# Designed miniproteins, single chains, continued (2): the designs that were tried, part 88

Each design is a single chain, and the fold is of that chain. pLDDT is the mean over its residues in the fold that is shown.

## One batch from the design tools (miniprotein)

Design m7039
Fold by ESMFold2-Fast:
Structure m7039 (fold): chain A 74 residues (1-74)
Amino acid sequence: GSNYVGRQRKRIAELAREKGLPDLAKLAEDGKISEETLKKRSKDVFDEFVAELQKNLDKDYQLRKELVERREKE
């Protein structure tokens, strides 16, 4: 949802600011950040962000699957 994307943009902005990339931080805060923009501006931030996103997606998928199976055994 929109709130999830907004929270991710805040994190990206913080990482960009730490690396001295104020333009990238502004793009993230303005909601203009995309995977392509992030990758072109800073591969380090992009790689870190993608790695955490993949880890969270895998964990969320497994948790959701387990909850559904527990409720609907048959």
Scores: mean pLDDT 69

Design m7040
Fold by ESMFold2-Fast:
Structure m7040 (fold): chain A 92 residues (1-92)
Amino acid sequence: DWKKRIREALEKAGLKISDELIQKLVDHLSEAELEAFILVLLGKEEEAREVLRKAGYSDEAIETLLKSAKELAELLKKGVEIDVNSDDVLLA
């Protein structure tokens, strides 16, 4: 269950996010992107990079995804509320 894995990773990172935002992430991100996001939340950026590379992402796409995931994680750590819609999807 991706929702459970994301919640557990957020709790380990000391972050809070609504179940609605978690569901939107699960609905909009691929399995590889979800795994990479979890790894970024846990501070495992190099493991996230390898997951995306093995899934067939280009080096440019990997750097863009990792940058976006890191920026989202830092905003959440600072207590910024994230409103996810069709225009603000992490890599749409």
Scores: mean pLDDT 72

Design m7041
Fold by ESMFold2-Fast:
Parts: structure tokens; sequence; C-alpha cells
Structure m7041 (fold): chain A 83 residues (1-83)
């Protein structure tokens, strides 16, 4: 769960960097480092909001990053509830 969440957050960070958003990329990296589902969810929410204001190509990348970060948040919550 944690390992899978970290892989998803690392993938999201790569996508956010390709979209040119270093702030969101750093936010998902900190979520991976700390195991924070709140940071992962927050980054996903912000990426989706940014996607609505972006070009179609950039919007696709931001939406994909948001989906990865949201899935990671779900896995981090699941691990916390089991432990």
Amino acid sequence: LREEAIELLERAAELLEKAGDEVLADMVREAARTGSSELAYGAASRALALAKKSTPEKSKILTEAAEQALRAAELLIAERLRS
C-alpha cells in the first residue's frame, strides 16, 4: 500500500514537472516523503483546478497526474486504517 502509493506519487510528480508546475510536483513529493494523504489529495485537487484553465494537451497531463495522486491518497488512507 505505502510502496504503491509512493510509486503513484513519484509518477504524478514527473507528470506535474512535464506540465511545468514545480510547486505541485514538490507537494506530491512531500506527500510521498511524509505519507500524507491530505497533501496527496490537496495536490490532486489543485491539479484538477489548473487543468480546467489549461490547454487541452496540458489539461490531459494535469488530469492524469491528479488521478495518480488521488489513488495514492486512497492507498495512504487505507494503510493508516489497517495499521
Scores: mean pLDDT 82

Design m7042
Fold by ESMFold2-Fast:
Structure m7042 (fold): chain A 91 residues (1-91)
Amino acid sequence: MDERTANLLVAAAISGVGVALETGNEEIMKTVHEVVRELKRLAEAGRQDEAERFANEVLDILSKLSNGEITPEEAIKRLKEIVERARRLLA
């Protein structure tokens, strides 16, 4: 994993913690950690471009949630969809 990919994954994890604290919804933090774990596996498998793209999608979802543009339930759904997409690429 290169430094750029690692920095994006760390940013996603930190943003997930921040949004969970802001919204009071612990499931967001747990779901973001699950996504980051799967994206780390993608990056370690040499699929860094896909890992970076998904990390940016995670950051966009968290930004929209923080801004009140989407609900916590919708954010969790979108994050779970990224988990499934990442797992499908690794299988």
Scores: mean pLDDT 83

Design m7043
Fold by ESMFold2-Fast:
Structure m7043 (fold): chain A 58 residues (1-58)
Amino acid sequence: TKEEFKAKVQQELDSLENPDSKSALAARKLLEDPEANNVDIEVQVGLAFIEEAVSKIP
């Protein structure tokens, strides 16, 4: 269900070391929008993890 999807996404975002990254904030904002597509949310979550991973590259 969409409620279960949102709970899972929120848990994933909460696991980020930087919860205030650009894409993490965008994903959280989309979670608050009842009309937001799940695909758009998943894209922003994926980008948040990529942004975090890139920030650790020397």
Scores: mean pLDDT 78

Design m7044
Fold by ESMFold2-Fast:
Structure m7044 (fold): chain A 72 residues (1-72)
Amino acid sequence: SSEMEGLRAELLRRLHALIRAGLAAGKSPAEVREEAVRLAEEYIEKHKFSEEEKELLYRGLDHILTHELARA
């Protein structure tokens, strides 16, 4: 739905912001990964996502972490 698309986009924006801020603050890639995963899990728990939506969110998180942390 349009609402679920908005929630997914908001989570991805928050994940990007958290990763960038953590790396800028000198946190290790492992520490940033742990914080990003925790944020995603908390966000998923707060909303009524289907299994398909959860799969898309976790794939999005993996993609972001792979690209952002490889540059750190």
Scores: mean pLDDT 81

Design m7045
Fold by ESMFold2-Fast:
Structure m7045 (fold): chain A 63 residues (1-63)
Amino acid sequence: SSLCAVCRQPSSSLSFPFSSIRPFIKEPLCLDCFIKLGSEVPANLSEEEAAKRFEKLVQEALN
């Protein structure tokens, strides 16, 4: 189904979480959930650590 894995709402614009280091998460996210979770990543992290933190936040949101 074309549902966001986090909010479970239908979306015509689904994106898989950005990850250049660990393509671990295969669940699609809507733009709103993508932006919301991305905003929770601390700005003081390196790009590598930011990617890992984002993946962890997505995993936690998925339960």
Scores: mean pLDDT 65

Design m7046
Fold by ESMFold2-Fast:
Structure m7046 (fold): chain A 92 residues (1-92)
Amino acid sequence: MTKTKITLTATLPEVVEGPVEVTVEASLVDGETVTLTATAEPKAIDREKGETTVEATFVADKPVSGLGEAVVTADGKEVEVVAEKEAEQIKE
């Protein structure tokens, strides 16, 4: 069975010291869209710039044809982010 591992790195324009919720929509090769959600701890905090970097990993049970916009929520508030997305197919 072929799965897809998605790694998302997001830079938040604010200092966040607790876990954040990261949500991304994945379009599957069969035309289905799934919403993937993960909780991520801050990977790096830059207090001088007021930025927090988070990294989240998701696994989709099918091959992914495309990734939608990433949404990061900190303390119940949606935060605008710059996100880098990488998708890798895993054979099992």
Scores: mean pLDDT 76

Design m7047
Fold by ESMFold2-Fast:
Structure m7047 (fold): chain A 97 residues (1-97)
Amino acid sequence: MKERWIVLMRGITVGAPLREIAEVIGVSPATVSRTLRRYGEEEVKQRGAYALMEGIEEAIKKLKEAGIEIEEPSPNPATQASLEEIKRLAEEYKKKL
């Protein structure tokens, strides 16, 4: 599911707990942890950024409907809304295609 990668990337970027990310996606925290271990944090971010570029409206709609508090102040709030960083990650992934 494309939106799963977007939500996972968003949550990791803002430093949200894996439990919170899992609740939004509708899976167990163990599933989120396994995904990160399998692909690695960098690839997860790149895949999420790439998917976000193509499904940004869909992802925003789902996050809003889920009532996620991931956007609350955290150590990484400055990067959570950085479209420039997201675009850079997506371009790095595309470059490696």
Scores: mean pLDDT 64

Design m7048
Fold by ESMFold2-Fast:
Structure m7048 (fold): chain A 73 residues (1-73)
Amino acid sequence: SKVDVMVAQFEALSDFARPGATLELGDGDPSRWLRLAIDENGRLSVVDHAGYSEEEIAAIVARMNALLAARAA
């Protein structure tokens, strides 16, 4: 799925996902991208996006935050 591709890409780049960081990710389609921010608590939010539904964004954010929480433990 498109969500799985995006989450796998984030996992490969997770060393750059530190508090205060901003990341821009795509899923192989140049019309679809996310710009992400990591807050001081290590939580990820989407600050800008193109080509994704609200449901897809929620699924991606939930899975990425689960990866960040697992790494912080």
Scores: mean pLDDT 77

Design m7049
Fold by ESMFold2-Fast:
Structure m7049 (fold): chain A 86 residues (1-86)
Amino acid sequence: MVTAEFHARQLPSGNTEVTISVYRTDGSLTVYAFVKSVETGEIHLAGILTTPKAARFSLVLPPQKEFVLLLQTPGEEPREVARVKS
């Protein structure tokens, strides 16, 4: 199972910075990290982690208030693992 930290903060520009730290994959070779806007339903690919590498990703997104972190391993459905409000 993958573990992750998910944070969002509003920048002075009004845009939102989202930071994701992804850890241990429990035998998966690749994990895809996506950020979904709750308001728009838009999904952004944040990054790809190949086991055993831990990774940190950062995205600057348009001003939005609520985001969902989705993690997906090959052959599995994307899973909501965290939610954050900016």
Scores: mean pLDDT 73

Design m7050
Fold by ESMFold2-Fast:
Structure m7050 (fold): chain A 69 residues (1-69)
Amino acid sequence: MLEKQGEAVLARVKRFLDSLVEQGKLTKDQADKLLEEFTTRIQEATAAGNGDAIMESFKETYDEAVKLA
């Protein structure tokens, strides 16, 4: 169940970052770095069974993207 939740959140973050690149608010390199860092955090949180860590990782990635945009 957490694996499916992690995949859904990862897809949402990828779409969000892609949208910022399309708008010219982020470079592709910045978006790729944020997505890679987020993917690692989600994989770790899912392996640990920690749903709270999934939500915290989402907040951190969102805040970083907004600060760069």
Scores: mean pLDDT 78

Design m7051
Fold by ESMFold2-Fast:
Structure m7051 (fold): chain A 92 residues (1-92)
Amino acid sequence: MQTVEKKGDVITVTATVEAKEGQTIQAIVKNKGGGPTTLTLTDLDTGEVLGSATVAPGEEATVTAVAKHSGTYQATAVRKGPVAPEVTLRVL
């Protein structure tokens, strides 16, 4: 599931997946805008941040983590500006 939320000049793209213990979770963000984008991968069951990246305009970053338990994981990409970042969240 993926949602896009706009509040003033701030765009948040959220993607959510379910993973089993030991699976690899990969979050990819492409920053198509003119300012920095911050990507955060979070374990929604514990609130633990598994990884984050800040991506310059026109760049791409990947955050990879192994699921410590079976549960729900979320990638959130936040930036200021009119162009939403492209977010891909997958389980390998």
Scores: mean pLDDT 83

Design m7052
Fold by ESMFold2-Fast:
Structure m7052 (fold): chain A 104 residues (1-104)
Amino acid sequence: SLIDREVEAIKTDLEAIKENLDDTFKVNLLLISIGGNIYVLAQMAKRSNPDKADQIDQLLNDAIGILKDLRSLQLSGTLTKEKVEEASQQILNIVNQIANIINS
């Protein structure tokens, strides 16, 4: 499905961060891309289920918070593959919740 392809794109970008930990410019572009794709999914979810807008906005805000934390860690030189893996699991859990709302 279109949603499955968007989720796969987010997974690919998260994996690319692990391969580019020291590239501040590349990591920032990947984080912007991930955030933009999650934003689009959240807008699709709110359009299909407007009664769940507050829940969707909370999920989006949680994902944005994780992405901001990853950027802060990268800028401080403390970002590791382990921290990206942990954040990826949290982001993908949020993305799957948003996708489930679209498909409901």
Scores: mean pLDDT 90

Design m7053
Fold by ESMFold2-Fast:
Structure m7053 (fold): chain A 86 residues (1-86)
Amino acid sequence: SEALEAFKALPEEQQRKLSELFREHRGETPTPELLEEMSKETGVPKSLIRELFLEIEVLEGLARIAEALGMEELAERYRREAEELL
């Protein structure tokens, strides 16, 4: 993922702050206002924050679907990938 690669290229303090905000706003729809606030607090571009929110939601959604289908190993993999951003 280009977004995940870009996240890992950020300074460590920006990564930690952004991850804290992602945990705080877990399960929330990323509004333009929320993206603006997160961008101002972290110095990370809104476009990258939006892509990272989408990636977390997709991974968590895939994990829930995999779990519902009894695919526990796949669900665990998707959860771990999402946790790299959290």
Scores: mean pLDDT 84

Design m7054
Fold by ESMFold2-Fast:
Structure m7054 (fold): chain A 71 residues (1-71)
Amino acid sequence: AGVPAEREARLEPVRQAAIRASKKILDEAGKLGYDAEIISVEVGPDSVTVTARLYKDGKFVGEISATAPLA
């Protein structure tokens, strides 16, 4: 058998949730005029949490996290 469709089906909701969480971070950083660097992606049982570091002119400002449900 080729690449299992089951594996692709399991990853799709995780990928979509990670994209949505990342978009929330990028949108918020953009509003503040900060650069966002994603440092971790944590997959939970029903959600994905993305954590990023915020920088302004190369200076560390703080960390932000966004969580999106699996869809």
Scores: mean pLDDT 76

Design m7055
Fold by ESMFold2-Fast:
Structure m7055 (fold): chain A 89 residues (1-89)
Amino acid sequence: VKVATSVEEAEAILKEDPDAILILSTKSQEEQDAFAFLLKENGVTGIFGLEQQKAALEALAKKFPNREVSVIPENVFKAQVEVAKKLKE
């Protein structure tokens, strides 16, 4: 799983590794790592980001139409991070 903080960084990652599981996020490293762990454990693939990055995610979806793009609501992201933290204990 790879993390990008901008559309440009996300595009660079996907050009080098088209199969990469990508998280578009400006959250803390701890929260990003927790969410990435949960995605790996559940075998989930695609491009993920928070609702505040919706416009950036839509731009990525247009450039990478074969990749599934998922917008994660803030409350769902927080719940997933908490679940991942408990599993990583």
Scores: mean pLDDT 74

Design m7056
Fold by ESMFold2-Fast:
Structure m7056 (fold): chain A 100 residues (1-100)
Amino acid sequence: SPLELLEETEERLLKLIEESDLSEEVKEEMKEVVRRAFEVGKKGLEEGLPVDEVVKKMAEVFLEETTEIYEKMSPEEQEKFLKLLDKIQDVLQELVEKLA
């Protein structure tokens, strides 16, 4: 089901963040971003929104909140963050393909 797929993807992303080389503070901030984006997604599905609208709302939350985190980082920390974002993007692309 789409809901189960969101739950599995959320857990997978939280694990990627935990296993990253980021500081504990940044890991916790990124985990909160993931949880918030996926709560928006789950709520959208429960309210009967089209999958495309759900994905769009999740992406908006994710992009806005990750941008705020990124802008406060040192250049060295930003490099590590971008590496994590590439991995997150791969997982999110897989989610979008499976929801289609």
Scores: mean pLDDT 86

Design m7057
Fold by ESMFold2-Fast:
Structure m7057 (fold): chain A 74 residues (1-74)
Amino acid sequence: SIFEEFKKELEELEKKAKEAKTVEELRRIQNEMYRLMNLTVAKLSDEEKKEAEEYLRKVLEEIEKKIRELQEKE
């Protein structure tokens, strides 16, 4: 399933974001997430799009929070 593969790729990027220690790494992960969404969204059902968008939003919020925390320490 395209949706299952897409979710797996997002979960792998979420894992990388959790392990990332630099703002540069986190920004690269954000860019990759947006790229995956842009390539995949047209192939998803309305329900799958809603689930994908909610998951992406939550992960991106976590990445943004981590970027802010790293920037505040320097």
Scores: mean pLDDT 81

Design m7058
Fold by ESMFold2-Fast:
Structure m7058 (fold): chain A 94 residues (1-94)
Amino acid sequence: AEKEIEELLKKIEELEKKLKEEYAKAKATMKPEEVEKLVRELQFEALLWLAEYFGVPQELIDKAKELYKAGKYTEAEKVLTPPIQEKYEELLKK
């Protein structure tokens, strides 16, 4: 594995920890529906960043953005997650 990949993985872990902390703070002060919306927005932003980083085709990124705008959040995540995972696994094997 390249050092750049190790640094990226560390940054992803740090971002996940930060999201967990923000979720805990929001959960204490916000209504459950508002917390769910915030977590969903942050999760989707992270998926978009990973998709661009791993070079996921722009067509899939655009499709996910359209699904998200239409309120189809789970479908938007399902469009981006498999290609991100495939790129990540390919990187680990080579």
Scores: mean pLDDT 74

Design m7059
Fold by ESMFold2-Fast:
Structure m7059 (fold): chain A 64 residues (1-64)
Amino acid sequence: SMDEKLEQVLKQVREWLDQAPDDTPVGELVRQVQQLIDEHDLTPEQRLQVLGEMSELLTARSDA
């Protein structure tokens, strides 16, 4: 879906993960993303999309 709210959250997640120090614990990154999801009252489907994006970005980060 092209929900502007979802796109804004995805953009913030990408920016946060890009700027986070390499030694930041994965659990802390996950916690911050979950708080962002909660703040925006996303639907369950939108929450899964954000978590999927986070998982992909964390995998890319680990491979770097």
Scores: mean pLDDT 75

Design m7060
Fold by ESMFold2-Fast:
Structure m7060 (fold): chain A 67 residues (1-67)
Amino acid sequence: SKLQKEAEEAKKLAEKYRALSEEYFAQAQAATDTRESILLDASGGVYLIGEVVYELSAKKLEEKYEE
């Protein structure tokens, strides 16, 4: 169904955002400048929030196509 495909795409986006958040957190740990480290860590946090939002979206879509 269309909703099932939308749920699978949301799951793919959640996985992608998770990978991006991990990359930014790793870059923050490697940064030698304090301001750069803080900005990279904040960027990682933004992608982590995006991951949670897409996970919740996928779950809500899955609940709809099981109705």
Scores: mean pLDDT 84

Design m7061
Fold by ESMFold2-Fast:
Structure m7061 (fold): chain A 120 residues (1-120)
Amino acid sequence: REELLEYARELGRKIGEEAVKKHPDLSKEERLRYALLEVPEGETRSYLQKALEEIAKKFNISLSYFAGAVGPFVVALLQGKSVEEALKIARDAAKKYHTELAYDVLEAIVEGVREVIEKA
């Protein structure tokens, strides 16, 4: 569990580094949103989705396990909700579907992204 969450935070930090490099002129809040939603040029998957795929492979967790938390999170962001509000929605969904670890992983990724963006 601890190794899983630290790995998720590390992937989040890498996503944050790319967001700072690509979008230096955006506000911290907008950089955080773009980091979580952005699909790299030539790709079909977001940075967040690729991070979840890496975590799923490394720790032998089904990608579908994350869908209950991550789906509501992404939808909330696309509807213009703040990252904090989107995390609350994801947490409540994870509790409802008994996928609390999925939320913990998502929160760790977001925290890694935030750490880099806040210090930039």
Scores: mean pLDDT 80

Design m7062
Fold by ESMFold2-Fast:
Structure m7062 (fold): chain A 86 residues (1-86)
Amino acid sequence: AAEAAALRQKADDYETEAKKIAEENSKHMRELGERARASTPEERQKLFEEAEKYGDEASKKVNELRTKAENYRAQADALEAQIAAA
């Protein structure tokens, strides 16, 4: 069924986006860590605050995308079960 396949594709797309955000967050955290080593104590405090905020926002986005992927997979599974019963 085309509908079930489309829902699975959406789930895969959201999972791919979540993976990209997680990878970008890891890269950004590494870059902030390097900058912190070259910074004054005041600049380090600001960098830690930026890192915490960025990490929290990235984690929220990743969790939202994973939840959407899970929901679309569940919808596809339910649709496939209905088609198999018909």
Scores: mean pLDDT 83

Design m7063
Fold by ESMFold2-Fast:
Structure m7063 (fold): chain A 58 residues (1-58)
Amino acid sequence: MLEKIQQANLVAQEKTEEIKKNGLTDEKLQELRKALLEAGASEEMAEFIVRSLKRKYG
C-alpha cells in the first residue's frame, strides 16, 4: 500500500511538471490517469489527482 502511494506520488509530480511546461490538455489528463493506475494508484486516487490538476491548470 505505502510503496504504491509513493510511486503514484512520484508519477503525479513528474506529470505535473510536464503539464506546467507544455500546458494542460484532456489527452495529457488521460495519459496521467493511465500512468497513475499503472503505478498502482487506486482508481479513486487517480481520479482525485486528475481532477485537482484540471481545476488548477485547466
Scores: mean pLDDT 73

Design m7064
Fold by ESMFold2-Fast:
Structure m7064 (fold): chain A 122 residues (1-122)
Amino acid sequence: MSLKEVVEELIRLTYKALMYAAQGKIDEAKKYSLEALELAVKHGLVTPEDVEAVKDDPLWAPFAILSLLARLLGEEEVANLARKAMIYAIQKKYQEALDYAERVAKLFGLESLVEEIKKELE
């Protein structure tokens, strides 16, 4: 996968995780957040020990990675929105985190993906 494809897949998984979290389905949300972190391990962005350290509260961690990767791609607005999603996820404000994650996905050209996930989770 290219770096851009890794970012797109991280956005997909983190958006899906926050959709479940906003619905109160925290176990499902953690599953998708951990899947995003496993993708980050596969691409050398974090270690397995980093994932183990956050496994009990993983929902914020993929947004920290997304913010860093967006900066590396020159996408400062996306990086700032991902950081806001991270802060709200740390605070357990999952609806606010979801609103910022949706803006990240739209700015990265993934509007169709957002609409597909919304339809899947109705």
Scores: mean pLDDT 83

Design m7065
Fold by ESMFold2-Fast:
Structure m7065 (fold): chain A 97 residues (1-97)
Amino acid sequence: HHMEELREEFRRLLEEIRELLRAGAPVEEIAEKLRRAAELVNELGDPELRLELAELLGEALLEQVRRNPDSEVTVEEAEEFIAKQLEELRKLVEKEK
């Protein structure tokens, strides 16, 4: 089924993104894969998969902040912001269950 193929592609992309983050790959490469994952999650309509993508977006944002010494946002501020946004998303996911 086409939807199952999209779910498999989404999970593979999440794994690839995590590997790229660990390897210190260029932000552009990570952003391209995140964009594809966002397209897939919109088509799938699964709130739990949206939460998984949001968690990876948070990790990518933290990595970008760590690499950019001119960032107006500190790593600590980014961590706090991401944690708050993820908590709100988890509440929305639980309400849809």
Scores: mean pLDDT 74

Design m7066
Fold by ESMFold2-Fast:
Structure m7066 (fold): chain A 69 residues (1-69)
Amino acid sequence: MELLALFLSADKDKDGVITEEELIEMLSSRPEPPTEEEIKEALELIKKVDKDKDGKVTVEEMYEYAKSL
């Protein structure tokens, strides 16, 4: 699964802030536990998108990042 698609699927209320912990929990909700690489990618994605460095990412920031790809 693509991390961006998983991230967007996790935000059902569309006005929430998604934390590193929520991303890891989503990965852990899969039939198989996440690999170290998957956790690393999720944390790296948060760090790239989180310009305020508060460990939280808004849906707007993720959407803008996805458009830049």
Scores: mean pLDDT 64

Design m7067
Fold by ESMFold2-Fast:
Structure m7067 (fold): chain A 100 residues (1-100)
Amino acid sequence: SPVLEALEEIKRTLDELIAQLRAGRISDEEAIERLEEVIETLESLLPSLSPEQQAVVRYMIELLREAIRALEAGDRARALQLLEEVRGGVASMIARLRAE
């Protein structure tokens, strides 16, 4: 499934980004660029999703936008909390799609 493959790639990206932010190995600016790419990928999936799945993805996009605002404010702790919530949402969606 192209949707499943894209979500699995997004989860890998979020896992790496969270680890890099915690380790101080990525700038806020680079993290923001990566999150903007994740948002674009999620938005591209919307036409292929059910209305219920679209609601979940739109919620994740809003959390990612809040994480970007937190990084712009220098609040890495808040950004990490939001990214962990999105990572959990992506993992849950992957599990549901695999269960069919």
Scores: mean pLDDT 90

Design m7068
Fold by ESMFold2-Fast:
Structure m7068 (fold): chain A 69 residues (1-69)
Amino acid sequence: DLDKRLKRLEELLAYAKSQGDEEGVRAVTLEIENLKALQAGKPAKKIPTKDAVAYTATAIRKIGDELDK
């Protein structure tokens, strides 16, 4: 469910911004942009490298863990 996932990412973005987590803000913003591009049936302007994808996933998970507790 893309809408539910997008809502969750918006919550994570707001939390990261409130904590001054610049890396988390970048990671969540990138995931939101990629998800919106997917929703529009458009490819991301540039696909992230494998390392960037792994880094983004780790950062989002960390923010989610903090937001949930």
Scores: mean pLDDT 69

Design m7069
Fold by ESMFold2-Fast:
Structure m7069 (fold): chain A 55 residues (1-55)
Amino acid sequence: SSEEIARRALEGALSLEGRGGLAAGGMAKQDGVESGNELLAEAGEIGRRHGLESL
């Protein structure tokens, strides 16, 4: 269901946010930013597709 998918997407986002502190290190942060942005963009698109942003 869309609600179940939404919860999983939020859980993933929260996990990344909590572990984002690990990206505070040098070049790893620079390389990880591009991949991280792509993952966050995909999660956002899934949310919009399931109507999480509409209502």
Scores: mean pLDDT 57

Design m7070
Fold by ESMFold2-Fast:
Structure m7070 (fold): chain A 95 residues (1-95)
Amino acid sequence: SMAEERERLLEEVREATADVVLYGRLLELGRELGAPVGEALRRHREAEARLAAAIERARAVLPPEEWPRLEEAKARGEEEGRRRFEALLAEAERL
């Protein structure tokens, strides 16, 4: 159904946004520590491309009155990406 397609696209936006935030923060941390950043940079670029594509597809499918749902999906992704980054830092401290 169209409703299922819209939900799938919003989840793609959420997931891609979370990856952008996570790998962006890992990239910044790696640069600050003088660590190799090639993998984080590659993942960040891939995530940015996925997010751009997902937003374009979502805007093509969502009616304008539902565009706030796109902003909500991005906000959820940003929070999830931040939490994933914090969890990785906590895990690294234990290893």
Scores: mean pLDDT 88

Design m7071
Fold by ESMFold2-Fast:
Structure m7071 (fold): chain A 90 residues (1-90)
Amino acid sequence: TEIEAARKAGEAANKAAKAAIKAGGDPRSATAAGISGAGAYFSAELGNKEDARLSAVGAAKGAELAAKSSGSEEAKEAAKEAREAAEEAE
């Protein structure tokens, strides 16, 4: 479902943000991914599919930037999961 996909995007983006920070990536990109990821998760829990979808897309973008800044394979894999989930939420 769209709601489930948005929730997964938020979880994956948060995972990417944590991995990126651990690897010395850009804290700003990681923070953006975390905030948007939390938004996707909570909007999904509240049943607000439009806000969840928008936040999921933002979370995936933030996760991708954080992963690129860190060079971490863990962050890149998590960012890919976030992007795939965000696309499913569309």
Scores: mean pLDDT 80

Design m7072
Fold by ESMFold2-Fast:
Structure m7072 (fold): chain A 68 residues (1-68)
Amino acid sequence: SAATEAAVAALLAELERIRDAGLASGDVEGAIRRMVELLEEFARRHQLSREQEDRLLAHYLRLADELL
């Protein structure tokens, strides 16, 4: 749904903010933990399509790689 797509877009932006904060502080472990917690909470609250799950996972993996 359009509402779910808007929620996915907002989550992607929040994950990027967490990455930026982790890079600025050097708290890589904390940043990764926060991103994982948000993704797990989002998946519990929303029924996601396979495409949406794959997109969120790909985005998370890219951001986590950028932190390492």
Scores: mean pLDDT 87

